# Designs tried in a protein design run: designed miniproteins, single chains, continued (5). Part 13

Each design is a single chain, and the fold is of that chain. pLDDT is the mean over its residues in the fold that is shown.

## One batch from the design tools (miniprotein)

Design m16421
Fold by ESMFold2-Fast:
Structure m16421 (fold): chain A 93 residues (1-93)
Amino acid sequence: SSSLQQALSLRDLGDKYQNQGNYDQAITLYQQAISLAPDSIPDSYRNLGSVYMRQQQYQQAVDYYTRAISIDPDNRQARIGLHAARLRLQRQS
């Protein structure tokens, strides 16, 4: 669908901003990608979790990694990210 193609383009643009360290733009683009294709691109949720980890927003990272795993339970990168985010969140309390 056109929505899926738009979502993939937004995800790819988000990846470019994340690689440049522009996390605010990356977050906006990943959120737009998931709004267009919420269950079709689990990597968008995983990448959003990774951006929130780098911003030290560990609760948001937990939420997005959890969503990525709900779509793709065998996603090892999302599971590793979730474990790391939970550990960081626990250390803040």
Scores: mean pLDDT 87

Design m16422
Fold by ESMFold2-Fast:
Structure m16422 (fold): chain A 75 residues (1-75)
Amino acid sequence: DEAARLAAAGDRGTAAMKALPDLPVEQQIAVLKAVAEGLGIEITFEEGEPDPEDLRAAIRKLMSGELDKIEIKPK
C-alpha cells in the first residue's frame, strides 16, 4: 500500500523532528528535505541563505500533513 508506506515515512520524519528539536539550521534543512521527499512534497530552495522563519513554517506544514510544495527563499 503506497499510502501506508508514505504515512510511515512521514511518521518517522516527524518523530525525528520531535526527538531532535535543537538541530542546527543546516541539519533542519536536511531533515526537512528528507521528510518532504518521503511524503511526496516538493521543496524548492532558492540560492542563498534560507530564511529561518520560512524553515519553521515549512516544518509546521510537514508536521500538519500538507500536500503542497514548499518554497524556501533566502533572506
Scores: mean pLDDT 62

Design m16423
Fold by ESMFold2-Fast:
Structure m16423 (fold): chain A 67 residues (1-67)
Amino acid sequence: MKKELEELVKNKDYEGIEKLREQRIAETKAQLDKAGLPEATRDRVLAAQEEMFELELKKIEEKIKKG
């Protein structure tokens, strides 16, 4: 998954980046649903995952620009 994000950033494939974000969020949501957590807790974790995705995206952009 991380390598896929790097490839999408290199190609400036913004649709692909959005699709990967949605996929990761969906996977996390499914895992939280299996754990039987309350919706409010799931929403909080999903929001944190989205923030982490944005941070990872920035890190990859910096790495690609440096390389």
Scores: mean pLDDT 78

Design m16424
Fold by ESMFold2-Fast:
Structure m16424 (fold): chain A 91 residues (1-91)
Amino acid sequence: SAAVEEARRLVALIEAGAPAAEIAEAFRALLALLEAAPDAPASREAEALFLAAMLPVAEAAAAGDARARRIMAAIAEALRATQAARLEALR
Protein backbone atom coordinates (compact mmCIF):
# COMPACT_ATOMS: atom_id res chain seq x y z
CA SER A 1 0.00 0.00 0.00
CA ALA A 2 1.09 3.57 -0.70
CA ALA A 3 0.75 4.62 2.97
CA VAL A 4 2.92 1.74 4.25
CA GLU A 5 5.53 2.41 1.51
CA GLU A 6 5.66 6.13 2.40
CA ALA A 7 5.96 5.22 6.12
CA ARG A 8 8.87 2.87 5.31
CA ARG A 9 10.50 5.64 3.23
CA LEU A 10 10.10 8.12 6.12
CA VAL A 11 11.61 5.60 8.60
CA ALA A 12 14.55 4.95 6.22
CA LEU A 13 15.21 8.72 5.90
CA ILE A 14 15.20 9.14 9.70
CA GLU A 15 17.60 6.17 10.13
CA ALA A 16 19.90 7.35 7.30
CA GLY A 17 20.33 10.80 8.87
CA ALA A 18 18.55 12.67 6.07
CA PRO A 19 18.06 16.46 6.38
CA ALA A 20 15.12 17.58 8.55
CA ALA A 21 13.53 19.29 5.50
CA GLU A 22 13.52 16.00 3.53
CA ILE A 23 12.03 14.15 6.52
CA ALA A 24 9.32 16.86 6.78
CA GLU A 25 8.46 16.45 3.06
CA ALA A 26 8.16 12.66 3.50
CA PHE A 27 5.97 13.25 6.57
CA ARG A 28 3.65 15.58 4.60
CA ALA A 29 3.33 12.93 1.86
CA LEU A 30 2.47 10.28 4.47
CA LEU A 31 -0.02 12.62 6.22
CA ALA A 32 -1.86 13.25 2.91
CA LEU A 33 -2.22 9.48 2.33
CA LEU A 34 -3.46 8.91 5.91
CA GLU A 35 -6.03 11.74 5.52
CA ALA A 36 -7.29 10.23 2.23
CA ALA A 37 -8.07 6.85 3.90
CA PRO A 38 -8.08 7.32 7.72
CA ASP A 39 -9.98 4.07 8.48
CA ALA A 40 -7.97 1.80 6.15
CA PRO A 41 -5.94 -1.01 7.82
CA ALA A 42 -2.90 0.11 5.79
CA SER A 43 -3.21 3.63 7.31
CA ARG A 44 -3.17 2.12 10.83
CA GLU A 45 -0.07 0.05 9.93
CA ALA A 46 1.64 3.16 8.48
CA GLU A 47 0.81 5.17 11.64
CA ALA A 48 2.24 2.38 13.85
CA LEU A 49 5.49 2.28 11.81
CA PHE A 50 5.86 6.07 12.02
CA LEU A 51 5.15 6.26 15.78
CA ALA A 52 7.62 3.43 16.52
CA ALA A 53 10.35 5.27 14.55
CA MET A 54 9.57 8.62 16.24
CA LEU A 55 9.77 7.36 19.84
CA PRO A 56 13.63 7.17 19.92
CA VAL A 57 13.80 10.54 18.07
CA ALA A 58 11.54 12.17 20.69
CA GLU A 59 13.64 10.67 23.51
CA ALA A 60 16.88 11.90 21.89
CA ALA A 61 15.36 15.39 21.46
CA ALA A 62 14.35 15.42 25.14
CA ALA A 63 17.95 14.48 26.03
CA GLY A 64 19.23 17.49 24.04
CA ASP A 65 20.22 15.98 20.68
CA ALA A 66 20.27 18.86 18.16
CA ARG A 67 19.44 16.75 15.09
CA ALA A 68 16.54 15.03 16.87
CA ARG A 69 15.20 18.44 17.97
CA ARG A 70 15.33 19.69 14.36
CA ILE A 71 13.43 16.59 13.17
CA MET A 72 10.77 17.05 15.88
CA ALA A 73 10.45 20.78 15.06
CA ALA A 74 10.18 20.11 11.29
CA ILE A 75 7.47 17.46 11.80
CA ALA A 76 5.55 19.71 14.24
CA GLU A 77 5.70 22.61 11.73
CA ALA A 78 4.50 20.37 8.87
CA LEU A 79 1.58 19.18 11.04
CA ARG A 80 0.68 22.77 12.05
CA ALA A 81 0.77 23.92 8.40
CA THR A 82 -1.54 21.05 7.37
CA GLN A 83 -4.00 21.81 10.20
CA ALA A 84 -3.95 25.57 9.41
CA ALA A 85 -4.70 24.85 5.72
CA ARG A 86 -7.67 22.65 6.71
CA LEU A 87 -9.04 25.32 9.07
CA GLU A 88 -8.66 28.04 6.39
CA ALA A 89 -10.52 25.83 3.86
CA LEU A 90 -13.53 25.86 6.25
CA ARG A 91 -13.79 29.68 5.94
Scores: mean pLDDT 82

Design m16425
Fold by ESMFold2-Fast:
Structure m16425 (fold): chain A 108 residues (1-108)
Amino acid sequence: IEASIAAEKATLEKQAEDLIKKGEEGSITSITAAGIVLSTLGDRASLELKERYEQVLGKILADSLEKGDFSVKPQAQATLERLKKLSEERGYTSKESEELIERLRKLL
């Protein structure tokens, strides 16, 4: 029970991109909403879009850890593992993801 699968995918990907952009501006609510949209897309979401989401989330979690909020360690560890998996699925690691992976490793 979907409008054209291609049209739905495009609409949800655009929504995720807009929410990720708001997350980059500091909106925790928007990055949380982006995660829900990406979960709805599942395997239909691009690896690039998934990586961008994990990069924004990872930076927020790294900032929290650097401020001494160690309660986010389990979430940060999960984000680190997802970033590594996405790099494996893409066959390369972007410089931004590599720097964030190293930053998270040092904090965990």
Scores: mean pLDDT 80

Design m16426
Fold by ESMFold2-Fast:
Structure m16426 (fold): chain A 81 residues (1-81)
Amino acid sequence: VDFSKIPGLNDDEIKAAQELLTNVRDPQKVKEAFNKISEDKRQLVIDALRDVVTDDSASLGARMKALRVLAILGQKVPVIE
């Protein structure tokens, strides 16, 4: 996932978004990383994660990590058909 393509994220917020996937096995660290992202930009990161879950060109590992992050954040996950 290339979070640098999300408009208006600064370098610290891009790093925090990457930490969501890196720490996917630690729900507390995922929540802490998410809180580092500005409130007005959190939805953009959530939408980018949803795009990864539904991207048929993405690896299964990347899609599963994105799905797990969305679940930890209490977000609705896309149905994979």
Scores: mean pLDDT 76

Design m16427
Fold by ESMFold2-Fast:
Structure m16427 (fold): chain A 109 residues (1-109)
Amino acid sequence: MAEEAAEYGRKAGEAGGGVGGASAVAEGAILGAERGGVGPEGQLASQIGAGSAATAAGSGAASGGTENGAEGAQLGGEAAARTGEAFGGENGARAGLEGAELGAKLGEE
């Protein structure tokens, strides 16, 4: 799931070339993970990170460079899925993955 979320994030950044979006995706996922802390809150942190990732990827896709955008979006998706998996199990990981997938679709538009 983490690798799959990372790939969706990467595709979102690559399709639109959103350096700003990719950066926001990565930061949003990290912030979500930090705010959720450890234990059962990890799933909530993953959901927050994934939501930020999806929104930022769409917004940034049209305004940044391709290579850096793809890398940042990849890291954001991976962080959201991994945080969810570590603390929320499969459900948390899936929330991160779905957020990254939505971000990729928005970036492709």
Scores: mean pLDDT 52

Design m16428
Fold by ESMFold2-Fast:
Structure m16428 (fold): chain A 94 residues (1-94)
Amino acid sequence: MTLEELAKEAGYTPEEFEQLRENIRKEFEKVAKERGIDPETAERLEDGVLEGLFLIRIGVDKAIEISKLARAGDWEKVRELSPEVAEMLRERLA
């Protein structure tokens, strides 16, 4: 999966993704200069941070979606999204 695909799944538009990437690039360039990190290593770290941020956001968005479905009583949809979370919530709420 590409960074662009992850950004879209995390709820970012292509425009928001480009803005976020540029902001993170500027921060990494500054830190790289301050700490003597080579540009190639800085680029690898930049991409890793972007992936991490997108995965965290996807996880939070899925948690919100699951919570909404559970409150609506749509346990079948909760099971489809996360069988493990459905089992845990059933055990705690029953």
Scores: mean pLDDT 72

Design m16429
Fold by ESMFold2-Fast:
Structure m16429 (fold): chain A 71 residues (1-71)
Amino acid sequence: SAEEIVELIRQGKYQEAYKLLEELRKASEEEKRELARLLHDEFGIDPETALRLLEEGRFEDLLVRAYLLSQ
């Protein structure tokens, strides 16, 4: 779930978060939008940027942004 991915990122479990993001490739657009909103609320990632990176499968870039904003 989107919430589980956010919790893994909070815990610094980026490799496990990446695996769940790969599963999200087959998810609905609604689920990707929900994750983008949670990433904004928790880490301050711009929602449009987060959604674009999710749609493009650029999960490493997304996780790096979450990491940098958490520091």
Scores: mean pLDDT 83

Design m16430
Fold by ESMFold2-Fast:
Structure m16430 (fold): chain A 103 residues (1-103)
Amino acid sequence: MPRIAVIIVDNDPQRSRQAAQRVLRVARSLGIRVVGIAMLPPDPQQLTQTINTIRNSGIPTVVITDSPDLADLARQSGADAVVLMPFTDQQIADALRRAARSG
């Protein structure tokens, strides 16, 4: 069973929680195990450090953000997939499958 970690970058904790619930539902339908979800403020240094920490553990990483600049930073920092908000269940499913293939 593929294992992944998810990072959600948003300044609203309620939106982050809603996104996390949606991600967990989609992952469950795909047989993908989400081993952890990090909810971060839109801080470039925290995002880069969190991606590096997760990748050093050998776990593929999906980043979800509403910021194109943070999405680009996540890709450059080695995130296995990146999703921009607002997103569809299909976009989340595609990102989760992409990350799962990287592990």
Scores: mean pLDDT 87

Design m16431
Fold by ESMFold2-Fast:
Structure m16431 (fold): chain A 95 residues (1-95)
Amino acid sequence: AERELLRRRAWLLATARVTGAGLSYYTSPEKAIENTVSSMKARHRLFNWREPTEEEIKEWEEAAREGVRLAQQGLSTDEVVDLELERVDRVEAEA
């Protein structure tokens, strides 16, 4: 169902933003984004038995960039997690 896809997408994007933010404390912005996307691709192949689409990859890259941006603005990884949980809760309530 479309609502289930929106909910799943929200969780994947939240994961990418949190991962990007967390990795940005240990590496360059570019590598944090690259490593986040690589991790998301590996997880997708493992659990979905298919390659992700270019559109999915682009969304994960954009989400990882947003996560890095939030960390650069001084948010801790835990603060990004809290924001993403609130965002996902809103999507689930509207789904």
Scores: mean pLDDT 83

Design m16432
Fold by ESMFold2-Fast:
Structure m16432 (fold): chain A 72 residues (1-72)
Amino acid sequence: EEVERIRKIRELDALFEADPTDLEGIRAFLESHLPKEEADAIVARYQEELARRGPVHARSVLLADVRKALKA
């Protein structure tokens, strides 16, 4: 449902705004809404992008991946 997806994205964005380096908090949030395998893949990619290009780019990748996953 579109409204539920938007709500989850807002909650994730709030976690990112609080601490973009809190990988455990982001993982826990994703695992509560997505299958563990999918959540782990998204977190791994986020961590890689965070290390390579910093939090602004990593946030963009994270939100795109989560939006795609929540539509499936």
Scores: mean pLDDT 78

Design m16433
Fold by ESMFold2-Fast:
Structure m16433 (fold): chain A 84 residues (1-84)
Amino acid sequence: MHVTIEMPEDLAVIAKAILEEAGHEVTGVVVEAPDEELLARAREQGKLVQEALAALTDEQKLRVARRIAEHYGIAEADVQAALA
């Protein structure tokens, strides 16, 4: 499935990692300053991201956590806890 993400950079990185691991093709515009319309779109896309995350295997969730941990320079365990 083709997905366009229009979110603040931090949220877009997380959403992209989850959606791509779930097999979605992701394109998007990363926006620095959120507005009301962007936040509404991010909220709607958040549902798709949660559905994709729930469909991931444990192995795929570990890869997502690793990608996010490397991007932010934090521990994989902390990212895994946040995704649970």
Scores: mean pLDDT 69

Design m16434
Fold by ESMFold2-Fast:
Structure m16434 (fold): chain A 96 residues (1-96)
Amino acid sequence: MTPEQLRREIEEAEAFLAAHPELLAEEVAAEPPASLEERRAELEAAFARQIANAPSEEMRRILEEAGRRALAALEAGASLLEAKLVAMREMARLLA
């Protein structure tokens, strides 16, 4: 997947969510109960795997920054889905 393809997919996903805010609210409400530590560990493990498999140093840096922003959102009280969306938006911003 090219950086341009990834950015386009993220932009399309954001446009869809903007058109259907009720779907995001439903998914957030449907998240299984989990501790902050469990959600943090899941998010950190996911980003560690993506960073380890990054095709370039630039993509690795983008993933590291997106991961930091997602973890900060999670610590501020965001759901796991909301934290993943923060990461997705940061990736789109850095790829533009």
Scores: mean pLDDT 76

Design m16435
Fold by ESMFold2-Fast:
Formats: sequence, structure tokens, C-alpha cells
Structure m16435 (fold): chain A 86 residues (1-86)
Amino acid sequence: MGVNPQTLPTVHVSHEDLESFLRSLEDEIERVYDYGVSRGGNRANVVLVLEMKDGSKVRVVATADSVKEALDTLARVLPVLERLGG
């Protein structure tokens, strides 16, 4: 019966493109709803949930080669997230 409404629209980006991706959407983002790092085997993902100005929510997943690289990516984008969340 159509797309599962429990699943947020998800966009996949590389960890190195995450900052550029967020900057390209800055005018359309209302706030950062949630963010964190999730581990998958020897790889990790930076996961963001963005609330858009139209009230929709979008999940952004940036895949990194390690937990350390995911944490470094998150630290690098934190100033953008703070500006979007303030």
C-alpha cells in the first residue's frame, strides 16, 4: 500500500561530501532534529535527521571507513549544525 510512512526519506552521501551537502540545503533546513554516529561492522555512519521548512523530515547518512573517521566528520560539520539548530 504505497511507501511505508514510518520510513523517513533517506539521502546517502560520502563523509567528505556531508559538509557541502548541508551547506547546499542551508536555506531549506528549519533545524537539525537529531544527529549521531551508528556503527556497522568495521564501518560507521554519521546520521542526521533534518526538519525542513515545509515540516517534512529527511534522514542523511554519511558512510565513513571507521568510527574515528565518522566522529571526525561529525566534528567538522558541527559548526554548520549549530548554525542550523540555533
Scores: mean pLDDT 77

Design m16436
Fold by ESMFold2-Fast:
Parts: sequence; C-alpha cells; structure tokens
Structure m16436 (fold): chain A 75 residues (1-75)
Amino acid sequence: MKEKLIKEREEIMKAIDTFRENPEEGRKKLLELGIEEDVIDKFEEAQKSEQEYLDFLAEFSSKLDKELEKAIKEL
C-alpha cells in the first residue's frame, strides 16, 4: 500500500511535467490519476507566469506529500 501511494504521487508529478511539454497528453494522464479538471486548468493558467507556475507546483507538491504521509501513517 505505501509503495503504491508513493508511486502514484510520482506518477502525478511526472504527468505534470508531461502537461508542461504536451498539454493534451499530460491532461489525459492527470485525469487518469484522479486529478480534477479544475486543478489541471489552474496549472495551465499558472504556466503563463514562470514564477506563479513554480509557486503553484511547490504548493501542490507539498500538499501531495502531506496527504501521502498522512495516508501512510494511518495504515
């Protein structure tokens, strides 16, 4: 279970990288991983500013890490 959660988090981050290079492919991967379309739209908007994108990515990554840690510790 822990290994699966870590892999899922890594796949989400990889899909975000894909979304930056190929939005269509990345969007599909993010949706398959359970990321809501609204969140993906916010990433697209943030990409208009390099600093806003980095800040949003850092915040999102931190949130994913906290959710992952919480899920692991509750096992």
Scores: mean pLDDT 75

Design m16437
Fold by ESMFold2-Fast:
Structure m16437 (fold): chain A 79 residues (1-79)
Amino acid sequence: SELLAESARLLVEEAPEVVELAEEAAASKDPRKAAALLSAAGIHLAAMEFVRPYADPETAERLEEAIRRIREALERARA
C-alpha cells in the first residue's frame, strides 16, 4: 500500500522524538508526567509496528531500531 509505505517514511522521521519521549518517561520521577509520556510513546510505537511490514528495507531497518529503543525505555519506565 502506497499510503502505508508513505506513513512509514513519515513515522521514521518522527522516530528520534518518540525515542526521546520514551527515555524521558523512563527517567521521570513524576508519575503523571511519566504516564502522559508513556501514553504518547505507546501510540507512536503501535503506529510504527503497524506500518513496518509495508516499509522499504531502509525505512524498516530504522523503524526496527526505533521500536527496539522505545520498547526498552517503556519496559524500564514500567519496572
Scores: mean pLDDT 82

Design m16438
Fold by ESMFold2-Fast:
Structure m16438 (fold): chain A 92 residues (1-92)
Amino acid sequence: GTVTAAGPGKARVSGLDGPVEKGDGLVLRDANGEVLAGGAVVEGGETEAVVKILGLARPLAVGERVTAVVLGGDGSVRAEAEAVVESEIAAG
């Protein structure tokens, strides 16, 4: 999958292995498993979502590999993507 900037403080995440809906939570992790950002799904989809990025620990560089984990309201994992960053995502 990919992570691409989708406007101020938002990203599009593709390559999700299951459907997600608005209001679901998001966690981004780096290749070492460290949490890079939390977030929330603002536009759901079957294989992709638009997410609001909250608390980004550092900028995400083009070509960086990340794991996106989408969480339901009960905290269960709804979907995951192994993704490559396609546009720089700035820290706040």
Scores: mean pLDDT 82

Design m16439
Fold by ESMFold2-Fast:
Structure m16439 (fold): chain A 78 residues (1-78)
Amino acid sequence: MSDEEIEEILKEAKKKAEEMLKNNKKVPILSTVVSEEELERLLKEAARKLHADGVPKEVIIRFLAQEYAGNKVKQKLA
């Protein structure tokens, strides 16, 4: 998977996460808060591994969106 494809997946996941947050949809709350940069690094690694395992792009985007939204919810509970 190319770096451009990973960036596209991450961008789509962020958009999905924002939609989930706006629609008051159930999202997992992470036990720890990580920085935006560290979160993006972890999500890119996860996307690469999931793609290598043959997981469809749409499923990868959904998974990353849940993780991203969960971290954002945790950060907002200051």
Scores: mean pLDDT 69

Design m16440
Fold by ESMFold2-Fast:
Structure m16440 (fold): chain A 98 residues (1-98)
Amino acid sequence: MSEQERRIVQAVEDAVAETEAALKEGYRRGVEVGAQKALEVLDMLEEFGAKESARRLKQEVQDALTNGSVEEAKEVVDRVMAILREAAREYKRLVDSS
């Protein structure tokens, strides 16, 4: 319902769209862009007060990129983006009902 919630929803939608566009160019590029956009949205969530959840998810993305395969990194990015997309969908419903 807040302006912050609208900004988060828009940021997640933009991140998803950019990741999807990058995936059309190539799987590896899509994972790299997806990870970068996930980290950017998680930084925004940390600034808006979801500090512990955002830090944990950021660590999972970074660990997957550093220590996992490209396939493992994609799984973590997909999981994080799914969580963010669901949160954005809930915030959008709440905002649209206002």
Scores: mean pLDDT 71

Design m16441
Fold by ESMFold2-Fast:
Structure m16441 (fold): chain A 87 residues (1-87)
Amino acid sequence: LSPLEKEILELLEELKELAKEVESPKLQRYLLDMIDGIEKAIKEKKYDEALLQVEAMKWVVEARLPAELAKKMLEILERIEKLIKEM
């Protein structure tokens, strides 16, 4: 794994931990499935697909989560997006 890929995977693990704070079981599962999709795209080197999935997740997070949790998850998603663009 490249150093950039390792950093992205570590940030995705942080994102999974924050997703566990989501009180709605259905929304939590949906977010975890989205994170798994991003991870799969990164591992398969489908970086354009990964970027589209990150953008989709940013929209869901902004629309459906409490402001404080949304802010934390968006900061991580923006960092992931930046790292993918460097690949």
Scores: mean pLDDT 88

Design m16442
Fold by ESMFold2-Fast:
Structure m16442 (fold): chain A 82 residues (1-82)
Amino acid sequence: MDYEISVKNGEILFKQGKYDEAIEMYEGALGTRIQLLGEDHPEVAKVLERLGEAYEKMGNYEKAKQLYEKADRIREAAGDKS
């Protein structure tokens, strides 16, 4: 699935309150982004945050927390200019 189309469709579904369908679109985008850029890329962190927000809206706070923590770790590592 095209990353940009998956993210766009996920955002539309999220705005419509269709969080389960938005999660499906974001998971597709996540898989594509990991395949292209690797698991620890900042673009992967962006998709993880979108997934976390969707899970939070569904009341799955534990899953949302795990996704946010993973995104934060990726962003912290990417922010280190060596």
Scores: mean pLDDT 80

Design m16443
Fold by ESMFold2-Fast:
Structure m16443 (fold): chain A 60 residues (1-60)
Amino acid sequence: MELEELVKKVGEALGMSPDEIVAALIRGDKAIEEKLKKLFGLSGEEFIDLYNEVLKLRLK
């Protein structure tokens, strides 16, 4: 799953900026986690993988 495409789609669906979504994921916002799981049909394991990719991209 392409992280940039995922963040863009979530931003469009929620009316939030990509930076707001990434910041929420980094701080472990459970409301955003639940929205992502519902919107993309992600399992708990798939969400953890996505979260780790977000951290990797932002921390570089």
Scores: mean pLDDT 68

Design m16444
Fold by ESMFold2-Fast:
Structure m16444 (fold): chain A 78 residues (1-78)
Amino acid sequence: GEAARLAREAKTVEELGKAAQGVAKNMSDEGAAGFTRAVGAALQGDENAMREGIEDAVKGGVSEEQARGLAEGARNLA
């Protein structure tokens, strides 16, 4: 998806934020919470919390590709 591609190519927190907004528009509340935890954990270098957040985001309706792309983008900015 385009949001996952934009997240992987993000060079700034602003670009990552724009990609995240594209994903968030179609999320359940559970997906949004999991996604927020995954991105926050990735920015802090917490790999275990990032993985758990990705799993919760996927359960909440985010595709695995989108969740991983955003977490990878955040990790690259950390």
Scores: mean pLDDT 70

Design m16445
Fold by ESMFold2-Fast:
Structure m16445 (fold): chain A 81 residues (1-81)
Amino acid sequence: EEELERIRQAAVEVAKEYGASDELAQGLGDRAVQVYETYKDKLTPEEIAEKIVEAARSALPGLTDEQIERLRERVLEAVKA
């Protein structure tokens, strides 16, 4: 559960930094955890982070490349920890 909470928090924090509502940020966090649980035994941490970034692009249209890179880094840190 500790890894799941780190991943959820990473996604929520980044989404809130970029202006997402609490509900949208929480939804992205839940999505990130779902992606991690689905792929944790099948993909590398880098690949999992990319899947979470893809989910974020779908949930938050209009993210800039810089915001996406920031999200990828934060999520990758959480997944690798």
Scores: mean pLDDT 78

Design m16446
Fold by ESMFold2-Fast:
Structure m16446 (fold): chain A 91 residues (1-91)
Amino acid sequence: MEEAHRFALELRERLLAAGVDERAALLAGKAAFTAAKLAREGREEEVEELVKATEEELDRLAAAGEISPEEAEALKRAIREGAEAGLEFGR
C-alpha cells in the first residue's frame, strides 16, 4: 500500500514537472494508485475496467476542452504505468 501511494505521489510530481495541470495530475495519480493497488491484490479484471473507464473519461474531458489531447495521452500512459507497477509489486 505505501509503495503504491509513493508511486502515485512521484507520478503526480513528474506530471506537474512535465506541465500537466495540477488537478489533472492529481486525478491521474489517484487512478494510478487505485490501479496499482487492485493489480497487486490480483484483481486484474477490476484494473482493466478502471483503466478503460478512466481513459474514456479523459477522452471526454479532452473533447470538452477541459484538458488538452496531449495531457489526456500523458494521463492515460501514467495510469497504465501504475497498473503495470502494481502487477510487478504483486510478484
Scores: mean pLDDT 70

Design m16447
Fold by ESMFold2-Fast:
Structure m16447 (fold): chain A 81 residues (1-81)
Amino acid sequence: MENLPEETRKFLEEARKKRYEELKKKLGEEKAQEVMKVFEDSLKKEIDKAVKEGRPFTLEDLVRAKKPAEELEKELLEEMA
């Protein structure tokens, strides 16, 4: 079973950190944490799917993993507007 490569893990860690900081500035810490939790849960599902299918995790998997968190961010931003 192929785990995520170290380079992919580092890329995801940096992307997660950048996203959290952006969300924190827009929504505040509490809401940013909520959005990040949705992203992490979705990311776990996409990684598990790739592992189950015996393929490497791809950029398309990352884009799919981001969708639920992006929808929640939009909802929270509309609430603030």
Scores: mean pLDDT 76

Design m16448
Fold by ESMFold2-Fast:
Structure m16448 (fold): chain A 93 residues (1-93)
Amino acid sequence: AEEIEKLLKKIELLEKTIKTASDILQNRTEEKIKEFKKLIEELKKVADEETKELLKQLEEAIENNDKKKMVDIIQQLVAKKVELQEEVIEKLN
């Protein structure tokens, strides 16, 4: 139960981070960037090292307004979210 709760929290934070980064791609505002930075700090506390490296690259891409790199990293984070969702299903069954 506690392991599943931790995975669900990681999935929730990752989903919010992906959504906020995607929103920044469509309409860049300082408010969205502040929200994104808060989500990244929370997610880094619970993420694995590979995900932390992707989050660092995404922060740099957002700061540099590198839209191509943002899309690339967002796709990789979506793949990580799917892996975590599959792990939850495996642990439940």
Scores: mean pLDDT 85

Design m16449
Fold by ESMFold2-Fast:
Structure m16449 (fold): chain A 65 residues (1-65)
Amino acid sequence: SMEEERKKVVEYVTAGLLGAALTAAELLSPELAERSRAITRRQLEELAKSEDPEVAEAARRALAA
């Protein structure tokens, strides 16, 4: 389960980096960009509560970016 959470954190962090790049492009559609950010933020907030300190730390760093 912790390994699965770790994979999800890596995926969400990677998606966050892609999301940052895509957000600049999506300035043509700021509403969709905002929805995408809100969804990712909520998923990362849940992972930040993980019992695995590496998973929680990675999620907190992604939220701070």
Scores: mean pLDDT 65

Design m16450
Fold by ESMFold2-Fast:
Structure m16450 (fold): chain A 76 residues (1-76)
Amino acid sequence: SSQIDNLIQQSTDNINQGRFDDMFDNIRQAISLNPTPQQIFDIQIQIGVMQIVGAVRNDQALIDRATALDRQVQAV
């Protein structure tokens, strides 16, 4: 749906602006709307980016949040 695609796009904008809490909220909302396999793939890419951002920043809390969200996506 266009709503899910808009949430994924907003998550990318929020990563670029360092608004990580807003990014996680966008992705959680997207997951709740029953995304397609292609949208799940796009969501997984965003989560992977957050894992890399967390690793570069040495931010274990950010890594843990991204890992927990990845497990939620895999359960869909």
Scores: mean pLDDT 87

Design m16451
Fold by ESMFold2-Fast:
Structure m16451 (fold): chain A 94 residues (1-94)
Amino acid sequence: MEELIEEAIRLIEEAIELLEKEFGDDPEVQKMVEKMRELLKKIKESKDPEEILSLLLGIGSEIQYVAKKYNNEKLKELARRLTGVINKLEKLLQ
């Protein structure tokens, strides 16, 4: 479980870095990055696996949305990988 959470955190951090690098001048992306950083902080501070899963689902939806909106293949790949990690976490948590 811990390894899956660490992998999810890395994927989210990669998505944030890519968003800032490629779309950092877009105010919508700036707001989304701020929101994702706040949710990421909550994930790192949480000891409740159910809360962590809920937060990851929220971030995953946002990354999928921007990946489709900007038609960015790297973001789409990060979204797919993050969904895979979330699905594995759901199976562990029921």
Scores: mean pLDDT 84

Design m16452
Fold by ESMFold2-Fast:
Structure m16452 (fold): chain A 77 residues (1-77)
Amino acid sequence: SEKEKLIEEMEELAKRAKELIKSLINDPQLVKQAEEHLEGLVKFFKEVVETDLEGAKKMLEETKKVVKEAEALAKAA
């Protein structure tokens, strides 16, 4: 369904963000904190998908933009 696809895309973005953080940060405690925040983001997104579908779509597109920009900056550094 549309909701399942949105959730799957957000989970994939969170996975990409996690791998990026793990590649750039050599502090295990900070990495763990970032992973917990990403898990919280996915959980919150699942709630937004059920309550505000249009807001969920906007949140997904903004998250895609941020992750792509972060990946590009990391590659350029």
Scores: mean pLDDT 85

Design m16453
Fold by ESMFold2-Fast:
Structure m16453 (fold): chain A 104 residues (1-104)
Amino acid sequence: MVEVKKFSSLEELIEWLKNNTDENDLIITLNEELAELLKKKVKAKVEVLPGGLGLSDEERIEEIKKLIEKYKPKKIIFIGTSSELPLLEKVEKETGVPVTLLEI
């Protein structure tokens, strides 16, 4: 089951990432500006999910699976909303890689 954490500010979310991720982890976001900020602040690999407004859920799952094959992460941190939960549960179930959803 995907773990969900909610933050009241971007600063709290970034601090949590600094303390709870390392270079073996993968952070995925839909926001390019946030990804560039995180790349400067965290050791984890940071990727933007391509075509976030135009992709179907199945296409998003396949793109995440490609990132898992590329990076072979210990865990995935997805920065998004609770609407992504069904998608992320399917990724975790099909890949066996633990997924945590962070909401702001």
Scores: mean pLDDT 85

Design m16454
Fold by ESMFold2-Fast:
Structure m16454 (fold): chain A 107 residues (1-107)
Amino acid sequence: MSIEEKMEKVFEEKTEKILEILKSNPEALKKVEELIEEAKKELEKNKGNIEKQAKVLLKFYDELGKLAQELIETSEGEEKKRAIEAGELVLEAKLEIEELYLEAKKA
């Protein structure tokens, strides 16, 4: 599997999990879906450019991290727990993309 295919897999798998976690919050879900569409559009424009694709995904996860932080600060109980779970997945995805970017730079 190529670095580009590995990055696509991280994007697909982590975004599906985040959407499932935020399923009970329609406003957050809509904002995440809008960020996903923007990221998909930018990834398509940068097809074949691993460095630019990594930057697109890192920016995407930074924006998701900000949304998760806002939800943690404004939510209580179960919704706050969900926001924390989403934030943890964002950090995991960001780390995986950074590792793939470093791997690409060594080749």
Scores: mean pLDDT 84

